Designed miniproteins, single chains, continued (3). Designs and how they scored, part 57

Each design is a single chain, and the fold is of that chain. pLDDT is the mean over its residues in the fold that is shown.

## One batch from the design tools (miniprotein)

Design m10090
Fold by ESMFold2-Fast:
Structure m10090 (fold): chain A 63 residues (1-63)
Amino acid sequence: SADDYAREGERYLERGDYGKAISYYGQALAIDPHNERALRGLAEVYRLTGRPDAAEGLLEIIR
């Protein structure tokens, strides 16, 4: 499910594997474009990698 992919993304984010985290969050969003877990996780990756404007854009989807 989308949540299963989002949870795997969180696992890779916690390990600092941003590439794998982005891949799994992307798969979650392909299934459910409004999956809050995936959108919040991907936004966190973008904040940590110096893309705060991209992070804010993702969070607007769930407002």
Scores: mean pLDDT 86

Design m10091
Fold by ESMFold2-Fast:
Structure m10091 (fold): chain A 81 residues (1-81)
Amino acid sequence: MKEEIERELKLMEAGAEFVKKHRETFDKALDSAKDPEEKRRLVARYVAMALGAPVEVRDSDSPELKKAVEEYNKKIEELRK
């Protein structure tokens, strides 16, 4: 099988595991979001993370969510190298 496919599967596995561990942090962020657009952006980031894609830390994020996203990005970057 192509090494590219194996790498993407590994990234998706790591992303899925990470979002599962941090699910409560995201649920709390969704509950705190006022606007439907903010909720959609949070869900989009969660889905992107579950697929192993890098995501942006936002200034409006809680300290706990910022830390989780930063930790996620470091892990994904390490696996992409």
Scores: mean pLDDT 79

Design m10092
Fold by ESMFold2-Fast:
Structure m10092 (fold): chain A 99 residues (1-99)
Amino acid sequence: SAALEAEILEAMVKMIASVMVLAAKHTEDQKERDELVEELAERGIKLAREAAAMGTEAGKEAALKGLEALKEAIERSPISEEVKEKLLKRVEEEKKEIE
């Protein structure tokens, strides 16, 4: 089912978002924290793109909900302001491409 595939992809992106905040808080080195959050954000964005690439309304909704969860996680992560601004801009650009 395309709807089930979209739900799974959304859940995966949201799981990455949850892990991102927790892992960042437990990473002591600022550079390692920034690199970890960037890596997790890229993984989440790829899964959101996969949902959008399904070409279904369910896939589009899953991608947008996943990207919103990533945005909230990035905003809550204790990373450098420069990395935060870069990632938030990237997520916003990805959302506009899916609209």
Scores: mean pLDDT 89

Design m10093
Fold by ESMFold2-Fast:
Structure m10093 (fold): chain A 103 residues (1-103)
Amino acid sequence: SPLEEVKREIIERFVRGLQAIRDRAPELTPEQLIAEVERLLDEIKAFIDSNPYVSEEVKKKINEVLDKTKEELRANPDATPEEIFDIVTRGFDEIKKILDEEI
């Protein structure tokens, strides 16, 4: 279904984007790493917000998780790379749960 394809694309964008950032992480400062992660979250937000198959209710729930994840990153500016990836992975897992329950 179109909704199952959208769900797959959201998951693939997160997995591929996060892996690309992980591969570059040793070359980045913590500030640069947070900025790269926030950029990925913004790209996911733009994809979801522009998608006609995702309901407004689901968009709202996912945006709440994305905003919470960014707030947690900004609240921890001294976080290690491992802690940064843990925060982002927890947000991604919550988004996957929303997609599983709503789509």
Scores: mean pLDDT 86

Design m10094
Fold by ESMFold2-Fast:
Structure m10094 (fold): chain A 97 residues (1-97)
Amino acid sequence: DELLKKIKELAESIKEKLPQFVQKRLDQYRREADQLLRDTGDRDLADKYLQDGLQQVQQSKQNANDVISTLNSSLEKALETLKKMKEIAEKEQKEKL
């Protein structure tokens, strides 16, 4: 199925772009923590902000990887089912002719 192939290609594209997104977010949190330290002089506050941000990025990365894995597994199962359905239809067509 062409649609299932396109969905798989989309999942692979997201997986490829995920490291760049993660790195940009990590760099953003580091810059924001540095700015918070400059604005407040509170190192503990800045460190907590950075740690909370890094944890959030790691959780989002894990969630994205879990979704991609689930999507890939579902697509593989759907493609296997479609293949079996085609084989059954072709066999029935040959048996009737």
Scores: mean pLDDT 76

Design m10095
Fold by ESMFold2-Fast:
Order: sequence, then C-alpha cells, then structure tokens
Structure m10095 (fold): chain A 67 residues (1-67)
Amino acid sequence: LSPEAEALVAQAHEAGNRGDLEAALAYLEKALALEPDNSRLHFMLSQVARALGDEELAARYRALAAA
C-alpha cells in the first residue's frame, strides 16, 4: 500500500475499534480509490461489509480479493 492508502487503512482500523463500521467502510473505500486493484483492500472491505450485514457487498469484494 502507498503511504496515503496506509493512512486511510489506519483510520479505518480506528473507526472499527470504536464500533463505527460505516466509517471504517468509507475509509477503506477511499483507500481502494487510490489502489483499485489491491487484493488486501478488497479482503478488508469484504470483512467490514460482512460485519455490517451486507452479504452481497462482502461477496463482491471477496471475489475481487481472490482474483
């Protein structure tokens, strides 16, 4: 990950730690905008989407992470 994307991932982790899963998803989506083909970001997005109960979104990001 670029330093900018890593900073966004750190913000997502902090949001997740306080229980703000929607903010965590938003930060990871911003990181993905910087690195759209990053499988690690796709995996993290799938995990947060599952935690939010969005199984369709989680499945889409899981498929991208497995490519």
Scores: mean pLDDT 82

Design m10096
Fold by ESMFold2-Fast:
Structure m10096 (fold): chain A 59 residues (1-59)
Amino acid sequence: HMPLTEQEKKVLELVRKGKTDEEIAKELGISPEQVKAILDYALKKLGVKSREELVKAYE
């Protein structure tokens, strides 16, 4: 399997905490569109289909 990059790990951590794309973008100093792109790729690496699946794991 492919390892997660440090940026992907940070995005996933914030998503699991229920942060919005805009909140994550502010935290990382990138655009919300970049957050969505990073998240989509990270979800692929983890074999997870959706953002909601990640959020439920930490609810």
Scores: mean pLDDT 75

Design m10097
Fold by ESMFold2-Fast:
Structure m10097 (fold): chain A 85 residues (1-85)
Amino acid sequence: SELERLKKEIEELKKKLEEARKKAQERVDKIAKEEQERFDKNPTEEVGKEARERVYEEVSKAGEEIQKLGDRLSELLNEYRRLEP
């Protein structure tokens, strides 16, 4: 049924979103740690700026990916609610 198909897609997207959040956090944490270690060895304004920019870029990329998955999940949830009386 359409309802059963939507349930499966919703559950798959929930798992994908959870995995994407976890992987994104791990990537951001790794880069933040690497950039912090770089800054600790050479605490200049330039290194600090580069560190912030690199971390910000990774956070932004993660946010975009998560937002797209979240938007798709919202669409499926709205469709599911429309089909359930």
Scores: mean pLDDT 85

Design m10098
Fold by ESMFold2-Fast:
Structure m10098 (fold): chain A 81 residues (1-81)
Amino acid sequence: SKEYEELKKKYEELKKEVEELAKKLPPEVRLEVEIDIGVADILVGLANLLASKGLEEEAIELYKKAIEILEKALEKAKEAL
């Protein structure tokens, strides 16, 4: 669906922004942000698997949770700059 594709695009754009800011962070905060990205990537991996099985509504919910994790990671990164 368009919603699923929009969420995928939003996740990719947000991840790039978080990764770029993470490069400027102190090592301890960078590690925390990298862990958040890793958790979000696991959720996206599961979401993509579920979508491939026709469970697109469940995949959308996981993408929304992954985006929420990245938004919190972005906030943490910006505060640490």
Scores: mean pLDDT 90

Design m10099
Fold by ESMFold2-Fast:
Structure m10099 (fold): chain A 61 residues (1-61)
Amino acid sequence: LSEEMRREINEAMARMAYQVALLAGESEEEALEYALKVLKRSKSVSPEEAEEIVRKIREEL
């Protein structure tokens, strides 16, 4: 996988985790925390990249 494709997959994973948490009744803040947790557990992203992805999603809200 290219680095670009890897980043796109991880961003999509974070967005899916966020949506799943919202559907489960979590607040926006709780859903963002869940998305961050999922990214950090995946081991496919650095902690810095995970924080950046979640910040980007937060900025879109």
Scores: mean pLDDT 80

Design m10100
Fold by ESMFold2-Fast:
Structure m10100 (fold): chain A 60 residues (1-60)
Amino acid sequence: IDEEKVKKGIELLKSKNPLDRVFGISLLEKYGEGNEKAKKAIEEALKDKDEKVREAAKEA
């Protein structure tokens, strides 16, 4: 279940919609603890073009 949530979070980060990307970060924070793919995805989100997505990544 956690692995599927991490996969969904990473998929949401590829969305053109910033709200989907913020939700993706929330999933990765909650279900991606200790997961290197989740950590890398959050680190990439720190460079996102949308300010709210970057703030969500900083808080994760």
Scores: mean pLDDT 80

Design m10101
Fold by ESMFold2-Fast:
Structure m10101 (fold): chain A 63 residues (1-63)
Amino acid sequence: SLREEAEELIRKAEEAIKQGDYETAKKMLERARELVREMAERGDYRAAAELAQRISRVEKELE
């Protein structure tokens, strides 16, 4: 599912950050955001909003 794919991408991004690979983390989070937008377009607004917030929290690790 889109949700499972987005969650997996977020997990991979978190792992990349732990390894100092911020470029890979940014790419994975970008892909996760694309899936979250698709979920919202399909009407999964609650799940999309929750995942978008999680992505934003992880993105702060890149600042």
Scores: mean pLDDT 86

Design m10102
Fold by ESMFold2-Fast:
Structure m10102 (fold): chain A 96 residues (1-96)
Amino acid sequence: LDEELLREAARKAGLTVREVQVLNALAVLGPSSAAEIAEAVGMSQSTVRRTLRRLEARGLVARDPATGRYSLTPAGEEALKAFEEELLRLREEAER
């Protein structure tokens, strides 16, 4: 996929590409630590932690204080779905 299409789809969903990558990692892995997400997406733990803090502030992820693990909220699942729908739409337009 073209990186520009990814950026545009993320923007239309109200997300950055980094936020999409973190949300997608949580969707695939389930509840995960910042270290596990960093390994899965190829980012530094500090970048992932900053991204997770922004997503948590927006209610898109939640941290379990007992385990330290992050998980998708229903709002986070909706945001990721909106990104996927925008990406599909943009891809169809690019094929014309």
Scores: mean pLDDT 84

Design m10103
Fold by ESMFold2-Fast:
Structure m10103 (fold): chain A 96 residues (1-96)
Amino acid sequence: MVTEEDFEKARELLEQAVKEKPREYIDRVLDRASRGEELTPEERDIVEAIQVLLDYFIEALRNKDEEKVDEILAFLRKYSPRAAEIAERIRKILES
């Protein structure tokens, strides 16, 4: 089970990763990962951080924690539109 501490650590890692990168950087890393391309250690950490955020998003949805759901979704929309689309799809499935 993903903890609030895991969420904060993942958030901080993603914010640090984009400090000197373009807005599309995380989405480019996710695209390369989806193609089975070799990732650097930094890029692997980004993929794992996104996975932690999505796991925490699912937990927030299950707990009906709308404040946390909105917070995570806003963060994903800012740094990774692709991960935000995945989160919205998960939300739609779980609210069905």
Scores: mean pLDDT 81

Design m10104
Fold by ESMFold2-Fast:
Structure m10104 (fold): chain A 86 residues (1-86)
Amino acid sequence: MEKKIEELKKRIEEDPEDAEAWLELGDVLFEMGKYEEAAEYYRKAAEVSKDPKLKARALGNLGDALAAAGKYAEAAEYYKLASELA
């Protein structure tokens, strides 16, 4: 787990616009139950993604992380944004 996080952080350091690396970092933190941290990385993935499909996926995952953290109103907004892009 830790090793994968460091590999993904290195990818981001070399290419800050690597949306897949930001998304995978969010996924790892979500699997660890660190929902607020996962949300921050999903937010970044959506921000730097130029692919509408990847952006929609990041926004949907952001909604999941926010809902898991108890932020239901914010989660609903991001689900709506994700559905509009997909």
Scores: mean pLDDT 85

Design m10105
Fold by ESMFold2-Fast:
Structure m10105 (fold): chain A 75 residues (1-75)
Amino acid sequence: MDPSERAQLALKLTNVLLKVAKNDEEIDIASRAASAAYQGKFDEANELIDRLEKINGDPEAAQEARKLVEEIKKL
């Protein structure tokens, strides 16, 4: 496990989700999803991404976020 590479991917995940977050609740969900992925809680991260997609209706951001979670999981 490379902590630097994992941190870089988690930051990229945070930025993808924050671009579509419109309020404090959505920002909290985005931050929690990135934190969960960084901690290896991949099921929780994907559940939070699904929740944010349902709220904001941005499937492209959700797909990119899920791809980043899979990249973190492979580290």
Scores: mean pLDDT 82

Design m10106
Fold by ESMFold2-Fast:
Structure m10106 (fold): chain A 58 residues (1-58)
Amino acid sequence: LEKAGKVAYELIKAGASLEEIAKALREAGAPEEVVRAVLESPSYFEALMAIGQAIQAA
């Protein structure tokens, strides 16, 4: 999850879409729950919060 979180953070900083971030997270082996939370997030801030919570829970 730590590696997936770093990839997601870098993509967010680069201005990638939530769909691109979700795809990268899935490719990095993130749980489907985390991928879904990112896709359902209305903003980058909420997507980051979902990723951060998943990393802390692992």
Scores: mean pLDDT 72

Design m10107
Fold by ESMFold2-Fast:
Structure m10107 (fold): chain A 78 residues (1-78)
Amino acid sequence: MGLEGLTKPLEEFKKKIKKLVEEGLISEEEAKEYEKKFEELVERAGGVSSEEELKELEKEREELEKELEELAKKRKEE
């Protein structure tokens, strides 16, 4: 089920975001933007009927997580 496959990653992603905000690496506004993007992926998974579409959503989730990690790393290097 697509929603279940994204629920645990969503929880872990929110934990990562919270930690980055607490560490001062990202702003609360940036955190909300990333959370919104991930929540939109979960909503889209609810409408997915094909394995190919689920794979595309997983790729988008991985790209979103990578963007967050790259942003945090860039702020750390500043």
Scores: mean pLDDT 74

Design m10108
Fold by ESMFold2-Fast:
Structure m10108 (fold): chain A 72 residues (1-72)
Amino acid sequence: SDIDDGVAMIALAVGNLLYSKGHYDDAAEMYERAIELAKDEKLRKEALLNLAKVYEKRGDLEKAAEYRKLAE
């Protein structure tokens, strides 16, 4: 559990770095990995909200809204 959350935190951090550099597709992959591994609710919600931001950048407003709803 703790190891999974640790790997999820690393994936989230790498995703954030990729997002900041405009590598949105690679950032999405990292955020998806963080969501898969995160057992901590706050960590999972942060990854979901960041994935929603990627879909907004890609123009996929429906998926962006879906991921924001999952983070509620």
Scores: mean pLDDT 88

Design m10109
Fold by ESMFold2-Fast:
Structure m10109 (fold): chain A 75 residues (1-75)
Amino acid sequence: MHMRRQRERERGRRLAQQYLQQVQQILETETDPLVRQQRIDQIINEVEGLIRRQERTAPEAARELQRALDQIRRL
């Protein structure tokens, strides 16, 4: 059980880092604030969808994704 939760957490962290990197790339490359916000909103919607799908089967991964979502929303 402990090893399974650790692997779920690691998977969630990798996905979270991928989304955070995508947001960072948008912030660095997109100069139009309206387009920037639209692209970030799309990522927020994708992460929210993943959390909903994962919360029942991989709650540790869902928690890591929720932390990333909270960070993105603070940007």
Scores: mean pLDDT 82

Design m10110
Fold by ESMFold2-Fast:
Structure m10110 (fold): chain A 87 residues (1-87)
Amino acid sequence: SHEIYRPNEKLKELLEKEGVTSETLTWNEIHLYVNRYAKKQGLFDPENPSLIHVKGSLLGEILGVDEVDLRDSEAIDKRLKEQATKV
């Protein structure tokens, strides 16, 4: 999708930790950088790679949850879209 989003301050902080300098990103770019952040911070469950333990992380603060299941992509997308404004 070529839909462009402007992240809120907390999501922007996470994206800046991943080297993002742009004020706006595509939805696919937001997903890519959020996933990369989770991998770099070691948030993935070692026995279940679909689970991300975000409690106590910046990503957990952004999403307002303790755990994320990548098999529930619609719930993750909804929570992330609440953290960005469509341009």
Scores: mean pLDDT 82

Design m10111
Fold by ESMFold2-Fast:
Structure m10111 (fold): chain A 89 residues (1-89)
Amino acid sequence: MSDLEKAEELKAKAQKLLAEDPSSLEAAELYNQAALLYAKAGDLEKAAEAILNATRSAAAWFEKQGDLETAEQVRREGERYAEKLKELA
């Protein structure tokens, strides 16, 4: 299985988890793994998209716990990283 195929499989698993819980940390972890594989395959645009989805669900999890400061930090760091990947694409 190629890195791209494996990334697509991880993305599908993450999407299923997000359909059940938009604040799933497990989905965030799967999206981060998919992002690394997309980047390794040279698909930086899909890597950036995966990082944004990971960031969104992780930030939502921290908001659910009442940790608004960490949620804001996670969101800003993830958006900055995704933007950098898109510039390199």
Scores: mean pLDDT 85

Design m10112
Fold by ESMFold2-Fast:
Structure m10112 (fold): chain A 56 residues (1-56)
Amino acid sequence: SRDELLREISEITGVPLEVVRRAFEHASVEALEKALELAREDPELMRKLILHEAGL
């Protein structure tokens, strides 16, 4: 389920899967589920947070 959550976050935000994986390297499944909820509510904000966490 972890890989499915990461792929869905990637699809919603438009961020490449490799970048999403790096940003959420230490995230739990519960944290990823919350991140997916936030991505659905505000994809642009989540995109910015992912890029910042990945050092981009």
Scores: mean pLDDT 85

Design m10114
Fold by ESMFold2-Fast:
Structure m10114 (fold): chain A 62 residues (1-62)
Amino acid sequence: EFIAPTEEQKRLEELLRLQAEALERIRAGEDPREVALRFLREAREKGLISEEEAEEMERELE
């Protein structure tokens, strides 16, 4: 009777984990821009966001 999480839920869970790590790095004094760029790269590599979304977000972080 255990329903496996949907692919969407798994993606959100991984994104939340990466976001939590990013927030901890920012709290530790890392540059928010560098942390955000690393987050986007890792999310893109894992297929958690589309290439178009990653490109748009990266452009906004100039």
Scores: mean pLDDT 74

Design m10115
Fold by ESMFold2-Fast:
Structure m10115 (fold): chain A 57 residues (1-57)
Amino acid sequence: SSSLEKLRKRIKELEEEIARLEEELAREPDPELELELQILEGVRALIEGVLSFLESG
């Protein structure tokens, strides 16, 4: 369905955002970026859980 495709796209976008934040943190430690990274990782895990449940049938 279009909803499952949107969830997969959002996971990919989150992975790209996480990778960028990890790169920025590797160059210069920033507590705000560290918090943002943790939030994005949490959101990604939640969406992956929902997607897994929906795909399991």
Scores: mean pLDDT 83

Design m10116
Fold by ESMFold2-Fast:
Structure m10116 (fold): chain A 69 residues (1-69)
Amino acid sequence: MSKEELEKEVAEAMAEMMVALADQLASKGELKEAAELYREAAEFAEKKGLLELAEEMREKAEEYERKAE
């Protein structure tokens, strides 16, 4: 396994963990915190080249920001 391959696997695992945490916050009604975590997950995913996940997380962040107000 190359350094690049390891970094990608770690990035995918970290992004999935952030999404799971954001989903838990949303289910508890902590919509503002959930939106913030989805946004952080989107930025992280985009930086790591996980473009599909980044787009999905950006959409969720916008949705939960609107629900929080």
Scores: mean pLDDT 81

Design m10117
Fold by ESMFold2-Fast:
Structure m10117 (fold): chain A 51 residues (1-51)
Amino acid sequence: AEAARRAARRAEIRRKVKEINEKMQDPSLSLEERQKLYDEFLELRREAGRE
């Protein structure tokens, strides 16, 4: 039962990571936006990797 919940959460994280990654590829973004995206990306990766 818990495995199904974790799989769904991982899918959500994967989706968010993909979105952030695509946004980060846009160099037109401001420094502040890049920093926020990078921080969020790191947090998401850390959470997924830790678990």
Scores: mean pLDDT 75

Design m10118
Fold by ESMFold2-Fast:
Structure m10118 (fold): chain A 70 residues (1-70)
Amino acid sequence: EIERYESLPESAERYTNLGIAYYRRGDYEKAIEYAERALKLDPNHEEARNLLAGALVLSGRSDEALEVLK
């Protein structure tokens, strides 16, 4: 699945899907990176915001996760 999403054109949806794939395999650092990239393209992308918050919590950065959700 990761390889499929990497081949798509750059978009908030593509980056969010890449981040979700990394999150599911436990790579929270990559999940944060791709969620942030998605939010740069679409700051209102709910799935990317939720992904960023979740990955921050699981990486021990819970204070930053709370700021994302406010």
Scores: mean pLDDT 78

Design m10119
Fold by ESMFold2-Fast:
Structure m10119 (fold): chain A 69 residues (1-69)
Amino acid sequence: SMAEGKELAEQIKKDGEYILKNWDKFSKEEREQIIKVLEGAVEASEKLGFKEAAEVAKKFLEELKKLEK
C-alpha cells in the first residue's frame, strides 16, 4: 500500500513535469482531458490515503489551471 502510494507520486511527478513543459503543444481537448485525469488522481489518492501522491497531483493541477486562465 505505502509502496503503491510512493510509486503513484513518482509517476504523477514525472508525467506532470512533462505536461507542464509541453502544455502549449497540447490541443484544447487534450488539456481539458489532462485536467480531468489529474482531478481524478487527486480524489483517488485522497480516498486511498496516499498523501504525497495527492499533494503532487494538486500542485500540478493548480499550475495547469493557472496556465488556462
Scores: mean pLDDT 83

Design m10120
Fold by ESMFold2-Fast:
Structure m10120 (fold): chain A 75 residues (1-75)
Amino acid sequence: MKALLEENARKAIEEGRELIARERAAENPWISQEELDEIEAHIEKAEEALKKGDYEEAFEHLNKAAEIVRKAVER
């Protein structure tokens, strides 16, 4: 379970960073700069938690980032 949790967390962090980079570079982003900053803050906290071995905290922050994305898409 530990290896799978770490791999899933790392993948989610990478996908989040790719989303942020893409939308910050977009001419007409579908998500606001403020929302991108909030997502980035949660991704950074998730990465810090993962480095500490706190998978629960890492996924809590990843879920918060995902919720911001979900609400932005559903607007």
Scores: mean pLDDT 82

Design m10121
Fold by ESMFold2-Fast:
Structure m10121 (fold): chain A 79 residues (1-79)
Amino acid sequence: MSIEEGIGLVIAAIGEVFLAELYLKKGEYEKAIEAAERAIELAREAYEGSPDEGLRKAAKKVIERAKEVLEKAKKGLEE
């Protein structure tokens, strides 16, 4: 993919992580899961498609942050 496309995907993924964290804080666990899963998908696309090391590193951090939100939201639904 182009660098511009990869940047766009990372920005979109960051937005989904912030939304997921907001839903998690509000106790809206199903919405938090949906947003976190979207963040992982977008960031993974940037990670797999980008030739830029810095962009891949940014995408990996977004994936890790989104996975943390996903785990917390899933626990909220199970409890």
Scores: mean pLDDT 84

Design m10122
Fold by ESMFold2-Fast:
Structure m10122 (fold): chain A 55 residues (1-55)
Amino acid sequence: SMEEQRERVMEYAKELSKDASEELQKKILRAALSGLHRRLSFEEIKEELERIKEE
């Protein structure tokens, strides 16, 4: 469901940004929400978030 996908994405985003700076954490969480709004798959959002963390 869309709700389950949202939970998975947000959980991943929080874990990915756990030890990041506050600015990077906000950027990752914002990108996760943007991906969900654009109706991207979990895998597509995951790839975007990983790219942001590497920047």
Scores: mean pLDDT 83

Design m10123
Fold by ESMFold2-Fast:
Structure m10123 (fold): chain A 59 residues (1-59)
Amino acid sequence: MLTDEELEALAKAAGSDKPLTPEQRELIRRFAERLGLPVSDKPTEELMRALGAYARARA
């Protein structure tokens, strides 16, 4: 499982122009699966918002 810091970094990376690493993409896919959201090469804004909210809730 991701730490809260890794989850926040993942959400920021997904929202930036930086390409995601293979590890980050796989972690995003797992997170999206748990939320029932679609998974693609570029995460949706809904997924990124959910990642940020989840990271804040776990802080």
Scores: mean pLDDT 64

Design m10124
Fold by ESMFold2-Fast:
Structure m10124 (fold): chain A 100 residues (1-100)
Amino acid sequence: SLKEEIDKLFEEVKAKLSPETQARLDQLKAIVDKLLKLYEENPDDELLRWAVETVYGALKLMKTLLEKLPQEEAEARVKYIVDLMIEYLTELVEHYEASK
């Protein structure tokens, strides 16, 4: 499933990062776990589906960056992506949680 693939990608990306960036990735994973639960509860919600697919794509990109670029450059790009995703996904999750 897409959820199982996302969980595996988080593990693979985390293994390649410094402890400081791992802490930020752990914050993103906590938000994504909430997003995945919302999507499981609302499987026909197109915005939640798109958000989950975007997370999957972003994690695949992060993995590729860590495999193809020098470590310092890869981590800087990954940290930037993680920080953006934390901001936007937190706002999305809070919107859905407030709508209960």
Scores: mean pLDDT 86

Design m10125
Fold by ESMFold2-Fast:
Structure m10125 (fold): chain A 80 residues (1-80)
Amino acid sequence: SLQEGAEALLAKDYETAIKYFREFLPENPLLANYMIGVAYLKLGKYEEAIRYFEKALELDPNNEAAKKNLEIAKKKLEEL
């Protein structure tokens, strides 16, 4: 499901990507929460993106990619 999620993400099929990354959650919660956040960010669903990046940071507070994308999602939400 990680590969299928990544392929869907590249195809800009973000809803399908989220489905596959949710299936991947038990195998790698950090990466799966981060990738779900990325897909929501691409969909313009900034509140959902924030939630999933925060879940990734609960698992790894030093994850720089999650921190950076969390700040992007927060900024985008404020611009709405």
Scores: mean pLDDT 89

Design m10126
Fold by ESMFold2-Fast:
Structure m10126 (fold): chain A 66 residues (1-66)
Amino acid sequence: SLEELKELIEKDPSKAAKELEKLYPEAKQEIREIERESVRLAIEKGSEVAEKYFKEKLKELLEKYS
């Protein structure tokens, strides 16, 4: 369910990204871009900021494709 995916995003965003790619293959490139930007943000501003960004963008993507 969408609620289970939102919960997974909070607990394990990397696993959530893989599950989103399986459910919405058309979102694959957007998921890859979110992952790349999260890595860049972690280098620039630290892991906490990057993790919040990653989770928020995955939630936005879930809402877009659901």
Scores: mean pLDDT 85

Design m10127
Fold by ESMFold2-Fast:
Structure m10127 (fold): chain A 67 residues (1-67)
Amino acid sequence: MTDEELVKELVEKTGLSEEDAARIVELARAGDVDGVEDFLLKLVIDGKITPEQAQKVVEILKKHGLI
């Protein structure tokens, strides 16, 4: 699966913007699990996504072996 395909899946399934989804994929590909978690937490605090959407992001990344 390409990074572009992952970004599309995150946008479609979680309601993330393409910009925020691309950042999450970048952090996950770099092996920065803490960075992914911190970024998702900030998005939830800022009201950009729900906690359920953040959990869905984590599930998608785990299914693809990124975290």
Scores: mean pLDDT 85

